# Designed miniproteins, single chains, continued (4), part 102

Each design is a single chain, and the fold is of that chain. pLDDT is the mean over its residues in the fold that is shown.

## One batch from the design tools (miniprotein)

Design m15540
Fold by ESMFold2-Fast:
Structure m15540 (fold): chain A 80 residues (1-80)
Amino acid sequence: LSEEELRAIVREAAEATLAETALSPEVAELLRRAVEAAIAEDEVELAAVGERFAALSPEDQAAARAAVGEIQRRVAERLA
């Protein structure tokens, strides 16, 4: 896989997960920011997203963690 193909797979997995998961707009926006920052290797933005994540309610934090796990599962499935 090229870098471009890998980035596309990650973005597709993230959008599919966000479309199927009933997340608040704030949590969905943080996850989109996290995915793009990770793809760009933007450590400053990743740190900022991490601080905002830590400020979320425990319920929103749990929902975000579950969504990240689902994104990782979808990426692994596409790479198999």
Scores: mean pLDDT 82

Design m15541
Fold by ESMFold2-Fast:
Structure m15541 (fold): chain A 84 residues (1-84)
Amino acid sequence: MEEFEEAYERLLAAADAGDVEAAREAAEKLLKLAEEHAEELKDRLVRLSVVLGIESAAYDFEGREEMAEVLRETALRLREIADK
């Protein structure tokens, strides 16, 4: 699903740029699409939850706590959607 991948790319770009507000907007769009297409995206959601969990840990290690929190919460919610 191209729209889901675009939202994910926007989330990563915002995180790299340090734009927490843009990251939150991209994450909310990503989560909405995940909920709407959970069955289709299940395996992808599991993989992205792991990737975003790792990215979150890296940002936290670098002292970027607010961005780490956005990515961590997004990872947890993606996993919850996948596990339904």
Scores: mean pLDDT 87

Design m15542
Fold by ESMFold2-Fast:
Structure m15542 (fold): chain A 105 residues (1-105)
Amino acid sequence: MADSPEALVAALRAVLREGGLSDDEIDAFESILRESLAAETDGFLSREAALHFLEQAFGHVLTPEEIEALLDEALAGTDGRLDRAALERLVRLALARVKAHLAES
């Protein structure tokens, strides 16, 4: 089932809140997701839009190779587009990787 952009935004906000981010941080990530969704017409996030989202949201911590690996993991079992469940998986994986980098620093 195609998700609305609002359903994808709600999923993102829920995962970030579970990850312990502040409301201001969650609002910043929502803005990045909305920019990434601006080219989408069917309520899915394409690989290109998901790459843009990850680069803008996490590119200061994650390498390009890590971002590509996270996309491949999140897209496993999909048709190459991220629905709500795949987006939730992607964001959880990205937050876990960011937390690991910060713990080593």
Scores: mean pLDDT 78

Design m15543
Fold by ESMFold2-Fast:
Structure m15543 (fold): chain A 94 residues (1-94)
Amino acid sequence: GKSSPFPLNVAKVLKILAKHYQETGNSCIPKDKLRVLAKEEGLSEDELNEALELLKDYEFIEEKDGKVCLKENVTKNIDEILKQSEIVIKENEK
């Protein structure tokens, strides 16, 4: 497996999804709501789409019924995923 740090756009999307899960208990977010939240975090639609493709390749997410859903392997480790995402974001602020 790749042990490389996530790209900044992937880290931002993971943080959005992880916070949504922690706040609501729902592993799935409507794609339209995710687009709004991603825009608020400074992501373009292209950057969001690239991040979603990479997250699907990593088997971290799936898309179902117009929703983006965290897979069980991610929700089991949600606190660590959130922590790693925040580290990547902070490192890219330099």
Scores: mean pLDDT 80

Design m15544
Fold by ESMFold2-Fast:
Structure m15544 (fold): chain A 73 residues (1-73)
Amino acid sequence: SMEEEKEKRIKELMAQIQKLVKELVEHERKFGFDEKKFKEVVKELRKLIDEISKIDPEGAEILRQELDEWEKS
């Protein structure tokens, strides 16, 4: 069904988000904070959230708020 396809797509996008965050955290643990890499990852996360917004705009808004708070930290 279309709902199952949407759910699968959201799961794939969320998995990509989790992978990017994990890789950034692991990089920071090994090499310390890298502002350029952090900004590049945030940019990619915003693109993935924009894709989620096409399927689940309410869920994407929550993710944008979480990303904005994380970026401020």
Scores: mean pLDDT 85

Design m15545
Fold by ESMFold2-Fast:
Structure m15545 (fold): chain A 83 residues (1-83)
Amino acid sequence: DPVLEALRRVAEELGFRVTAERVDGDTLELELEAGRARVRLTVNISPEKIEEALEGFRELLEAARATGGSLRATLSDEPNVFT
């Protein structure tokens, strides 16, 4: 899955571990942890659009690490969407 592979790569670069992973049709749900930081990510994005979303995803993970808090985000065909 090119979407999952791209997200895992960015997460690993920023020191995040994928702690949970669920696929339900076209929707991918990931839980990511680094120290006290936790991110729950819902992904429903075309593989061709994932590259546009990776910068926003990286910024989300950096913000989570800086705060040590819990964040939830959604990635869709619109890049850099947060909820």
Scores: mean pLDDT 76

Design m15546
Fold by ESMFold2-Fast:
Structure m15546 (fold): chain A 94 residues (1-94)
Amino acid sequence: MSIEERIEELRKRAEELLERARELARQTGDSSILEIAERVYEEVERLLREAEEAAKKGDYETAEKYLRKAERLIDGMEEFLEILEEQARAAAER
């Protein structure tokens, strides 16, 4: 996969996580979930922009570092949402 294709894939994953966070915030009434997700999304977008700029300069090593940082943030956010979704289900069953 090219650097450009990886940037597009990570951007799509980040957008999907933001949508999940919006749904969870609506379901729980907890706006802090969305606030955290929006902040993470903003940071991911900044990292992906830095990766794109590095790749345009031919600095693929720096581009790869930014992509790995973005991927770690996406993975962390996914885990965070999974935990909150489980807690929300448990609370709804009480």
Scores: mean pLDDT 84

Design m15547
Fold by ESMFold2-Fast:
Structure m15547 (fold): chain A 83 residues (1-83)
Amino acid sequence: SELEERLEKLVEKLLNGEANEKDVKELLELLEKLIASNDDPEVINGAELLKKLVERAVKEGVSLEEVLKRLEEEARRKVEELE
């Protein structure tokens, strides 16, 4: 759908660190609409997770790619601590 194509383009901009404040606001609004209007639990859960990642990227002032790298490092450290 056109909504999904727009969402994908906004995510790509945020991953590359090219998203401005207007792009971030639009992405968050589209994710909230998707959560409110969709009946598929997998889509809802995915949109909620992406919203959390976007909010973290804004809070930390980094790209979404950097948030994903930090999450992978945090997960790896937790696995190493449990061994």
Scores: mean pLDDT 77

Design m15548
Fold by ESMFold2-Fast:
Structure m15548 (fold): chain A 69 residues (1-69)
Amino acid sequence: SAADIGAMIAFERETVRQLQARADGIQREIDRQPIPDPRQLLLLNFYQVVIGSTEHLIERLQKKLDDLK
């Protein structure tokens, strides 16, 4: 239903906000170091990929919701 899709979008948007906060924390830690830790760079990349995939899912869910008018 439209209500179920709306709830899923809200949940996924909250997930993106939480993942972004963690990514921002890792970026700040990298910025404090004269030479970036390769493991922190890899972890940041993982968060960025997951955020991008989740944002793409939100866009697909939003399109489905809009089509249900």
Scores: mean pLDDT 87

Design m15549
Fold by ESMFold2-Fast:
Structure m15549 (fold): chain A 88 residues (1-88)
Amino acid sequence: MVNDSVNSIRNGLRRRGDDPRSQTSLRQSVISTTDSLINNGSSGQDILSQFQNQVDQARQQGDDVTAQRLDQARQIISSHIQQRQQSQ
């Protein structure tokens, strides 16, 4: 489940991500997906680990653009999880 959601985000980042409006929409989608995964029983650590694995895989394949965008998504997720913990 987490892997499928991460793959969907990765595909979105690869297809669209150079338009600032598209990037803002993608950020909101990443946050919403993270909230859904946490509500369905995924830990924040599992989500972050899956994104890190995708970043590492993209780097190994020489897809630096996708790796950078996935790392940015991971940072957004990390910040969002931290904010959720502080709000509770």
Scores: mean pLDDT 72

Design m15550
Fold by ESMFold2-Fast:
Structure m15550 (fold): chain A 94 residues (1-94)
Amino acid sequence: EEEVKRLEEYKKKAIEELKKLENATEELLKFVEGFGESMINLASVASEEEAKALRSAAEAGLDAALEAVRAGETFEEVKEKAILAAVEAYEKAK
């Protein structure tokens, strides 16, 4: 439950930072919100160790998405980078 609360706060901050960026489209915001919500839902039914790994993955994915948007990358590039960063962080944490 602590991991879920931390992830909810992290997602909230990521969305707030994205909303400050002029190039953050509604499609990008919906993707990041949906990605974060899916990870929160997975962590909420996971064991504590698994929830910790999922939080690390979600944070890495959210960070990668935010940096890609800041770099002016396309929606497809943002999605790819977010997913790849999340998978890499999850495998490393496992």
Scores: mean pLDDT 84

Design m15551
Fold by ESMFold2-Fast:
Structure m15551 (fold): chain A 102 residues (1-102)
Amino acid sequence: SLAEEREKLIREAEALIRDAQETIKRAKEVLKNAKTEDAKKMAELAIELAEEALRLAQEALKLAKDPNGDLKEARKTLLEAGSTLGLARIALGVAELINSKA
């Protein structure tokens, strides 16, 4: 049902918001402890991408909570948020790897 799809989107958006916030926190710790300029740049990129993922996930949540809202737009925004968070996590992993080898 549409109500079940809406509840699922709300749960998925809330999970993405939590994951994006944790990724931002971790990336900021890597930035604080960065030993090289390359590690610093990758950590900064991870923060930027995770903050954009957070913004998109919050917008998806807002769209999903609107009873007259387009669930297709909410799904599209949530997919973009997830993809952006994936890129943020890759950048974070690269920053951690560069920093560990320095």
Scores: mean pLDDT 91

Design m15552
Fold by ESMFold2-Fast:
Structure m15552 (fold): chain A 74 residues (1-74)
Amino acid sequence: MEEQKKRIEEELENLAKKYGLSPETVEKMRKLYKDYIENKDLEAEIEFLELLYQITNDPALKERIEKAKEYLKK
């Protein structure tokens, strides 16, 4: 989906600008997002959400991480 790819790039760009992320961190997040969306990789999803949580300290991300980990363990 072209629209989804554009939104991912915009969200990563906004996140990098807002939180001062390095280009290396942005590239790592882009790879993880691609893996979890295209390959339904739960491990990539968890790593992506953990990076977001470390950057943003958003409590909602913590709940999402816990739910993703439950699916991976079961």
Scores: mean pLDDT 75

Design m15553
Fold by ESMFold2-Fast:
Structure m15553 (fold): chain A 81 residues (1-81)
Amino acid sequence: MSLEELGRELERAVAAGDLEAAARALEELARLLEEKYGDSLEVAAAYEELARLYEELGELEKAREYREKAEEIKKKAREKA
């Protein structure tokens, strides 16, 4: 799917309160953003939001993994390395 299509799917899922669909759309969107922008604060924010969605779904292990990934990306983005 295109980046624009994934963004629209995420918006629709969030508006509908479909956290599982929102998490899936955001996961793919975050991966594409990471490929395009690398270690950026925007990419870190996407993974932070994904971690929060998985916490709300009760998927605590996935939430932890994405939170750790977001923290690493955010650190690298801030250090500009």
Scores: mean pLDDT 79

Design m15554
Fold by ESMFold2-Fast:
Structure m15554 (fold): chain A 91 residues (1-91)
Amino acid sequence: MKTITEEAEFVVGAGSAPALGSDTLANIAVAKLEQYPDAVEATVTLEVEGRKPATATAIRNEDGSITVSTTPADPLREGDRVRVTVEVKLR
């Protein structure tokens, strides 16, 4: 099994906090799962320095349906140092 990892880091600016809630993380996970033809699982992890990470996981079932699970994401605030990690597992 091969894993593809993508990472992005940013600092939340004044008046421009991105809407990275659980629904947005779920949508990213589904989009990444669909981007790769052999993908069976995609996980998006949102890490904010000093806080508990939030995760969304999309799994492709044998019948072609997708199951999504998420954890709660805390609201982003100005000055937060954020890392978003996407991991895609191929068969």
Scores: mean pLDDT 76

Design m15555
Fold by ESMFold2-Fast:
Structure m15555 (fold): chain A 58 residues (1-58)
Amino acid sequence: SQQQFEQEIADLERAGAPKDEIIAKIEEWAKKTGQPAYGKALIAGVEGRSPEEIRALL
């Protein structure tokens, strides 16, 4: 589910996983679930973009 995936990404970030690995995982998930806009928003968050920029992607 989307909520489970968000938690999985948060756990990876807290564990210090490389950003490239986290981004690749988000891209794969977005492709499988057909949620490209949401995937872009999650990637923007990982890259440290502002909440305003992230909101513009949704």
Scores: mean pLDDT 78

Design m15556
Fold by ESMFold2-Fast:
Structure m15556 (fold): chain A 97 residues (1-97)
Amino acid sequence: DAEEDKELLDKWLETLLKKYPELPKEVQEKLKKLKEEIKRLIEKIYEKEKTDPEEAKRLEEEAAKLVEEMLELIAKAVFGISLEELRAALEALAAAL
């Protein structure tokens, strides 16, 4: 459900910003803008899913890139590392568990 997915994204970002209120205003504004762009893509994906599944897949790939951009901003602002370095650290931790 497109509305449920959009609401979950809103709640997720609200929770993150509440947990890290010290994030620079510029970073907060970029995250909010990316969230709105992702919400627009979610709506289009659900519209195209039944009539044009190839276009829906292309839009999903576009949304995934925006999600990675959000995660990169968070990794740098919160942890001072790249998303690639954070992923490597998480993979190492998963292998040890």
Scores: mean pLDDT 81

Design m15557
Fold by ESMFold2-Fast:
Structure m15557 (fold): chain A 106 residues (1-106)
Amino acid sequence: SKEELLRELFAMLPGYFTLMVHRGASEEEIEEEKERIVELARRILEGKAGARDLLPYGVDDGLALMMEGLGLLSEEERRRGEELAEEVKERIREELPEAQPYIDSV
């Protein structure tokens, strides 16, 4: 369901952004990715995206979790990843009010 897809997406965002930060992504690259995630959330709400569209986020989230377990991620990188995930959630609340209940359930 769209509700399950949105919850899964939002659960993956902190790890996804942590890995982007770890890889040295620029602020411009991060902003472009935030825009892509907002568009993905919109497509999920419209029934135009599915589980396959979440695969890149899930793969990178899984890699981030594994790297954290190996001590390869700093607390600073994890904190920044969490901040970026919250920024995207706030943007989605603003632009896609119908997604709000699914953001707060993660």
Scores: mean pLDDT 86

Design m15558
Fold by ESMFold2-Fast:
Structure m15558 (fold): chain A 109 residues (1-109)
Amino acid sequence: MEVELEITVRYAKLNDDGTIEEDDIEEKRLPKVTVKAGETVSAEFELPKDGYAEVEVRAKGARVSVGVLGDKNIELVDTEYREEAGESVARAVAKGKPGKLTVYATVWE
């Protein structure tokens, strides 16, 4: 089975009070990628400032998972999986200092 993946990364600066700067959210959408069941795709991103990065992976007709690996000062804070109207949505939230993070998206049968 071939599945089209939509991958979106959003990052937001962390305020001194621990809240997210909602008006300063940057969003990057990757080009849609066709992936076979059982395959994993990866993409690298950079956190430019202290804050949060949210990664969302969407697919229709297949289950997806998302993983994030970052530099030593970047930690995975939350993961969510949801199915809505025949679409699978996997999310991962990472928090940390400036550095690289790698996103992995896997398609399941």
Scores: mean pLDDT 74

Design m15559
Fold by ESMFold2-Fast:
Structure m15559 (fold): chain A 74 residues (1-74)
Amino acid sequence: MSPVERAMAELERIYAELKEKVERGEKLSEEEFKAYEDRILRAYITVLEHGSEEQRARAEELVREIGRLLKQIK
């Protein structure tokens, strides 16, 4: 798997994890929130630096949806 494909898979994994936490009514601690932000940033930067136009657009969509979940979990 390429670094970009791995980064895209990581963004989708983060989305799935946060969706599950929202469904369970879980909340994030400040430390957990920061850890997710760090994971998102690392994956997103990888896609922006090395991804195709289509991969960058997909990553932007995933990051937007992840942001919506983070607002729900607070």
Scores: mean pLDDT 85

Design m15560
Fold by ESMFold2-Fast:
Structure m15560 (fold): chain A 75 residues (1-75)
Amino acid sequence: SLDELVEKAIEAAKNGDVETLIKLLREFINKIDSIDVDKAEKALRKIYESLPEEMRDKVLPELLKAQIELEIKKS
């Protein structure tokens, strides 16, 4: 589920597990088309807000790709 993916992403970030966080962000990106746009936006926002700054920098490409895919979906 989306909620489970978000919780796993937050846990990976807290544990410094960059590889798992990247895999989960890529899974999220692949599912964006099948997720309600409002739910997808809330999920991405919750992940952003939960990430330490150092972790956000390490996964920035995946975060940017998720944001771009959401903007495309909203178009």
Scores: mean pLDDT 84

Design m15561
Fold by ESMFold2-Fast:
Structure m15561 (fold): chain A 64 residues (1-64)
Amino acid sequence: MKVEELKKILEDRNVTPYDAAKLVKSLGLKLEEVKELIEEYMKSSDPYIRNRAEAVYKALGGKL
């Protein structure tokens, strides 16, 4: 499932925010399909997870 792949990208310590943005675009996801999930990751106490989530949000057309 594409959502499970998104979760792996957001949680992967070896994936940079830039790489996360590229990988998510390749999945063909629409922001409206995963907005709530990404917003929860943007609230993470881990700044590396937050930075990846913000990069993904912007890559899918979201505004911060």
Scores: mean pLDDT 79

Design m15562
Fold by ESMFold2-Fast:
Structure m15562 (fold): chain A 88 residues (1-88)
Amino acid sequence: MEEYILGNSKDFEEWLEFVRERLEEAGVPKEVQEEILKYLKEKYEEAKATPDKKKRQELFTEALKYLLEVILKHTDDPLYREVLELLK
């Protein structure tokens, strides 16, 4: 999954739009949405520069955990909680 996203910038931008829609639906403030999207873009660039697959996976896992933790501050949707538990 991460290798596919890293190989195609269009797929990453489509994923960011999906994330933005989920954040808006969850009632996350626009300023927080912008900070999250900036963080995800920075982690994507860091992952692209990282040749080690294990470190790249750790970067994706940390980015997803951060995203889910922020969403869960605004909603207690069981779907997001289940995904966070899978990333432990």
Scores: mean pLDDT 72

Design m15563
Fold by ESMFold2-Fast:
Structure m15563 (fold): chain A 67 residues (1-67)
Amino acid sequence: ASAEELIEKAVESLEKLKDYAGAASAVQELGDLGLLEPEARRRAIEAAGTGSASAEELRKLIEEGLV
């Protein structure tokens, strides 16, 4: 999967499906591919998994952390 596909999956899981685990899983996959800095990965997984961030906030966290 491309970085863009995983970002969209994370955002859609959070916004449309309220699937926090799915959103966190997509962010984790971005990190596993080496596309996210470790600190950004941690923050984005936490934000997605707890449902504390909006879809826009999650997207920003991921995009700011891209390697």
Scores: mean pLDDT 80

Design m15564
Fold by ESMFold2-Fast:
Structure m15564 (fold): chain A 106 residues (1-106)
Amino acid sequence: SSNILKLTNLHFRMLALGSELLLLIEKKAPDSEILKTVEELKEVMNEFIDVVSTLPADQAREELSRAIRMMRNLMRNAKKLGLTNPEVFATLEAMIQELQRREAEI
């Protein structure tokens, strides 16, 4: 089993939620709406990590490296758009740390 189709769907969902998060921050949406989107992104990322854990080591490393870069770029852009909510920052930082921990285990 390649899991390529599952990964493609998860990549699309993560990209869509990341874009929505940035749009909500730019529009100064309520914190509750921003937090909901971050939690949805976290759930999709956990599903992504589960799929990646079934891949050969070389592919898993590439996928995790891409996800780490994506999340770091998302956090940088969120800061530039004026994100100040400490709970949102803590969740994004925890997600990056989990991806880095998983990459180190390969």
Scores: mean pLDDT 89

Design m15565
Fold by ESMFold2-Fast:
Parts: C-alpha cells; sequence; structure tokens
Structure m15565 (fold): chain A 84 residues (1-84)
C-alpha cells in the first residue's frame, strides 16, 4: 500500500499522469476506503506541487473520483448497509 502511494506521488511530481492513474487503480483493488482517502490526499498535495497541465489534473481527478465511488459502493454492500 505505502509503496504504491509513494509510486503514485512520484509519478505526479514527474508529470506522468498515466502512471499515477494506473498506480491509483492498482491501489483501489486492494486498499480500504480509509487507505484510498489517505492516498487521494497525498496525490492532491503532490499535484499542487507539480507542473501538471489543467487537462492532466482533470484527468487524474476523474480517475480518482471514479475509483473512490466504486470502492465506497463496494464497502457499503460488504458491510450490509445496502442489501440488493
Amino acid sequence: IDKLIKEGVEAVLNGDVEKAIKTFRELSRTASVEQLTAATKKLIEAENKSNLSSKDKRKLAIAITSEMIRAIADELIASGLIKD
């Protein structure tokens, strides 16, 4: 988990938005919602210090948001809060 977060942060700082997105999607397959929230905060902090274009920042935000929505939905179902 921590290694993937570090890898994603480095990718953002180096301007590699595709690698940052790939790393976050990989993280979302195994991480809890709390871990993904922590990772999102670190990636946003790295993005604010990066030279990423507005287009790349938007692309990263969309990818993060989509994975977070999926992870939250999966956790709500698993916890029994939503039964379908």
Scores: mean pLDDT 78

Design m15566
Fold by ESMFold2-Fast:
Structure m15566 (fold): chain A 75 residues (1-75)
Amino acid sequence: MEAVRKRSQGMAQGMLDALKQGADPKQLAKGAVTMAQIAREQGDEESAKKFEEVAKLLEEGKIDEAIEKLEKMAS
């Protein structure tokens, strides 16, 4: 469980770095959906739900809100 949560934190950090480097938020939303699926398959339902929420925010263009959620996941 600890290792799975650290992996989800690493994925969240990767998405933050990509957004800060100017990656397309809509493309990252697709990535967030994939990360949510991976987290759920590994039994981390909390991180899966958070990645699904991030994907929705990125699709809606709410970049600042998506960043805040990813920062909470990465810490």
Scores: mean pLDDT 79

Design m15567
Fold by ESMFold2-Fast:
Structure m15567 (fold): chain A 120 residues (1-120)
Amino acid sequence: DEEIKKAKEELRKLMREILKKLIDFAKKNNLELILFYDESSGISRMVAEIAEELKKENPDLKVTLLNVKDNPELVKKENITSVPTFLFKKDGKIIEKIEGIPGPVELDVFIKELEEKLNS
């Protein structure tokens, strides 16, 4: 189905743009990015696949992908209730959490708020 294929390609492009912004932000601020994902959600799978692709393109970036099924203690410790979930670490400490995929406007607001927090 060409319409479904086009919709999936557009969604994948949007997800890639969002992930690239998160990754570029982490790299700029010397942060580690942790992505919690699973195989139960098509969106979570797509996000994990794109993150692996971007990780190969950004070898200087600390990106860790964690399947929630393989990491139950971390899921409990960090209160991971949904997938995908993104954690930003600075000097081994979790400084922020994003649950789900933010929209473009929501992402821009989040990045500005986190930049302010980092510069405080």
Scores: mean pLDDT 80

Design m15568
Fold by ESMFold2-Fast:
Structure m15568 (fold): chain A 77 residues (1-77)
Amino acid sequence: MTAFQKRLAEQLKKAKDLSEEKKKEIVKLLKEGYSLGEIAKKLGVSKNDVLKALLEELNISVEDFESLGELYLKLQE
């Protein structure tokens, strides 16, 4: 794990733990073409909360996230 991945994991640890229903709604909205920012606005949560829930529901590790440039760019905007 890189220093960046460790820092990202620590930042995500500070994000709110969302309910399983909200996590599933996030995945649904992403499949419908909504951006992370739009999903965050719709659910009244931060983009970090959305990203944490997405990674957990899609079973994507922090290591895999760094290799998935699109998700990385969505975090940075």
Scores: mean pLDDT 68

Design m15569
Fold by ESMFold2-Fast:
Structure m15569 (fold): chain A 64 residues (1-64)
Amino acid sequence: GEEQGRLGIELAKQGKGEEALLLGTVAGMQGEYVLGGKAIGLGYIALGDEERGKRALEFAKTFE
């Protein structure tokens, strides 16, 4: 959960959006909604989908 979310965020910052989406999804499935949602949001942004990425980041904030 937490490790997958943190790694997903790191990979998204490196432009590895597909890997970030996978790790964020795994983190979310394990209950890490904030880290998982951030990894998914940043992953979408890295893939060029800024609108979907921003929505995912906003959704993740609801779990803080």
Scores: mean pLDDT 83

Design m15570
Fold by ESMFold2-Fast:
Structure m15570 (fold): chain A 69 residues (1-69)
Amino acid sequence: SSQEQFDALKEAMNLVAKGEYKKAAEIIAKVFGRPLTEAEARSIATYFANLFNDKEVGEKLLEELLKLK
């Protein structure tokens, strides 16, 4: 549901703020309930890079999302 997606997004944002990129990626993957495509992973990573105004956040999150294939 949209509420569950919102709660997961908040948890993922909190984890990213702590540098816990692997845990954040795992939370995001659970919401999808399936392996993410590369395009989906890149879009999510870009969203977080923009949210934090930090390209390294996006790159680190992308690396962890792609590992979860």
Scores: mean pLDDT 83

Design m15571
Fold by ESMFold2-Fast:
Structure m15571 (fold): chain A 72 residues (1-72)
Amino acid sequence: MHIRVASVERADGKVTMTLESDNGKKKTVTAEVAPVEVAPDASPEEVAEARGQGYQAVNVAVNKGIEELEKA
C-alpha cells in the first residue's frame, strides 16, 4: 500500500495533514507545532534545529497515522 500526503494546512500553530492510501482511504492527523523563536541573526543550522524540535509532535502524529492507515 502506498500512502501519500494529500493536503497540509498550517494555522494557529497547528499542522493538519491528510494522508491518503492508493485505495482511497484517508486519515487526517493534527498536531501542535511548538512555538519556535529564532533570532533574526540565527544561522541556517540553528533555524533548522529549532524548527525540527517544533515539529516533533507533527512527526509522531504523521507516523501514527501512516501505521493506522496501513493496518486498516
Scores: mean pLDDT 73

Design m15572
Fold by ESMFold2-Fast:
Structure m15572 (fold): chain A 78 residues (1-78)
Amino acid sequence: ERERLARLAGEVALAAGYSEEEAEAIEREFLASDAPLEELKKAVIDGAEMIVRAAEAGLLPKEQGERARRIKEEAERL
C-alpha cells in the first residue's frame, strides 16, 4: 500500500506541474517515510484536491484537474 501511495504522490506532483525529477524525489520521500499509512493517504488526497480546485479556478489546465480527480479516487479506494 505504501508503494501505491508513493506512486500516487509522484503523480500528484506531475499533475501540479513539477518535473519528473521532482516527482521522483517526492515518491522516494513517501517510500522512505515512517509516517502512518493513513497520514500518507491523507496527504495524497489533499494534494490532489488542491490541484482540482486550482484547475477549477483556471490556474491549471482542465486536463491536470481531471488527472488529479482520478488520483484522488484511486487513493480513496486504498
Scores: mean pLDDT 82

Design m15573
Fold by ESMFold2-Fast:
Structure m15573 (fold): chain A 85 residues (1-85)
Amino acid sequence: GYLEKAKEYIEKAEKALEEGDVETAYKYVLKAIDYLMEAYPEKLLQAIAAKLRAIGEYFEGELRGDPAAGVRRGIEYVKELIEEL
């Protein structure tokens, strides 16, 4: 279901990040959050907050020359959200 797809995209994000493909990893983090929004409509505001945090961390990382750090924080936000379900 949508939860399994969210977990799949987080695994893909971690692999892309390990390969140095930070932009692809970032897109996979956002995709995972989109699937969590579909899986748990009752957690919609929490998922939106996680998405906004992931976006903010990525662009702050770009400005500081370390977008990979932003993506790592985005992955952690999604993992924490999944654990609360």
Scores: mean pLDDT 84

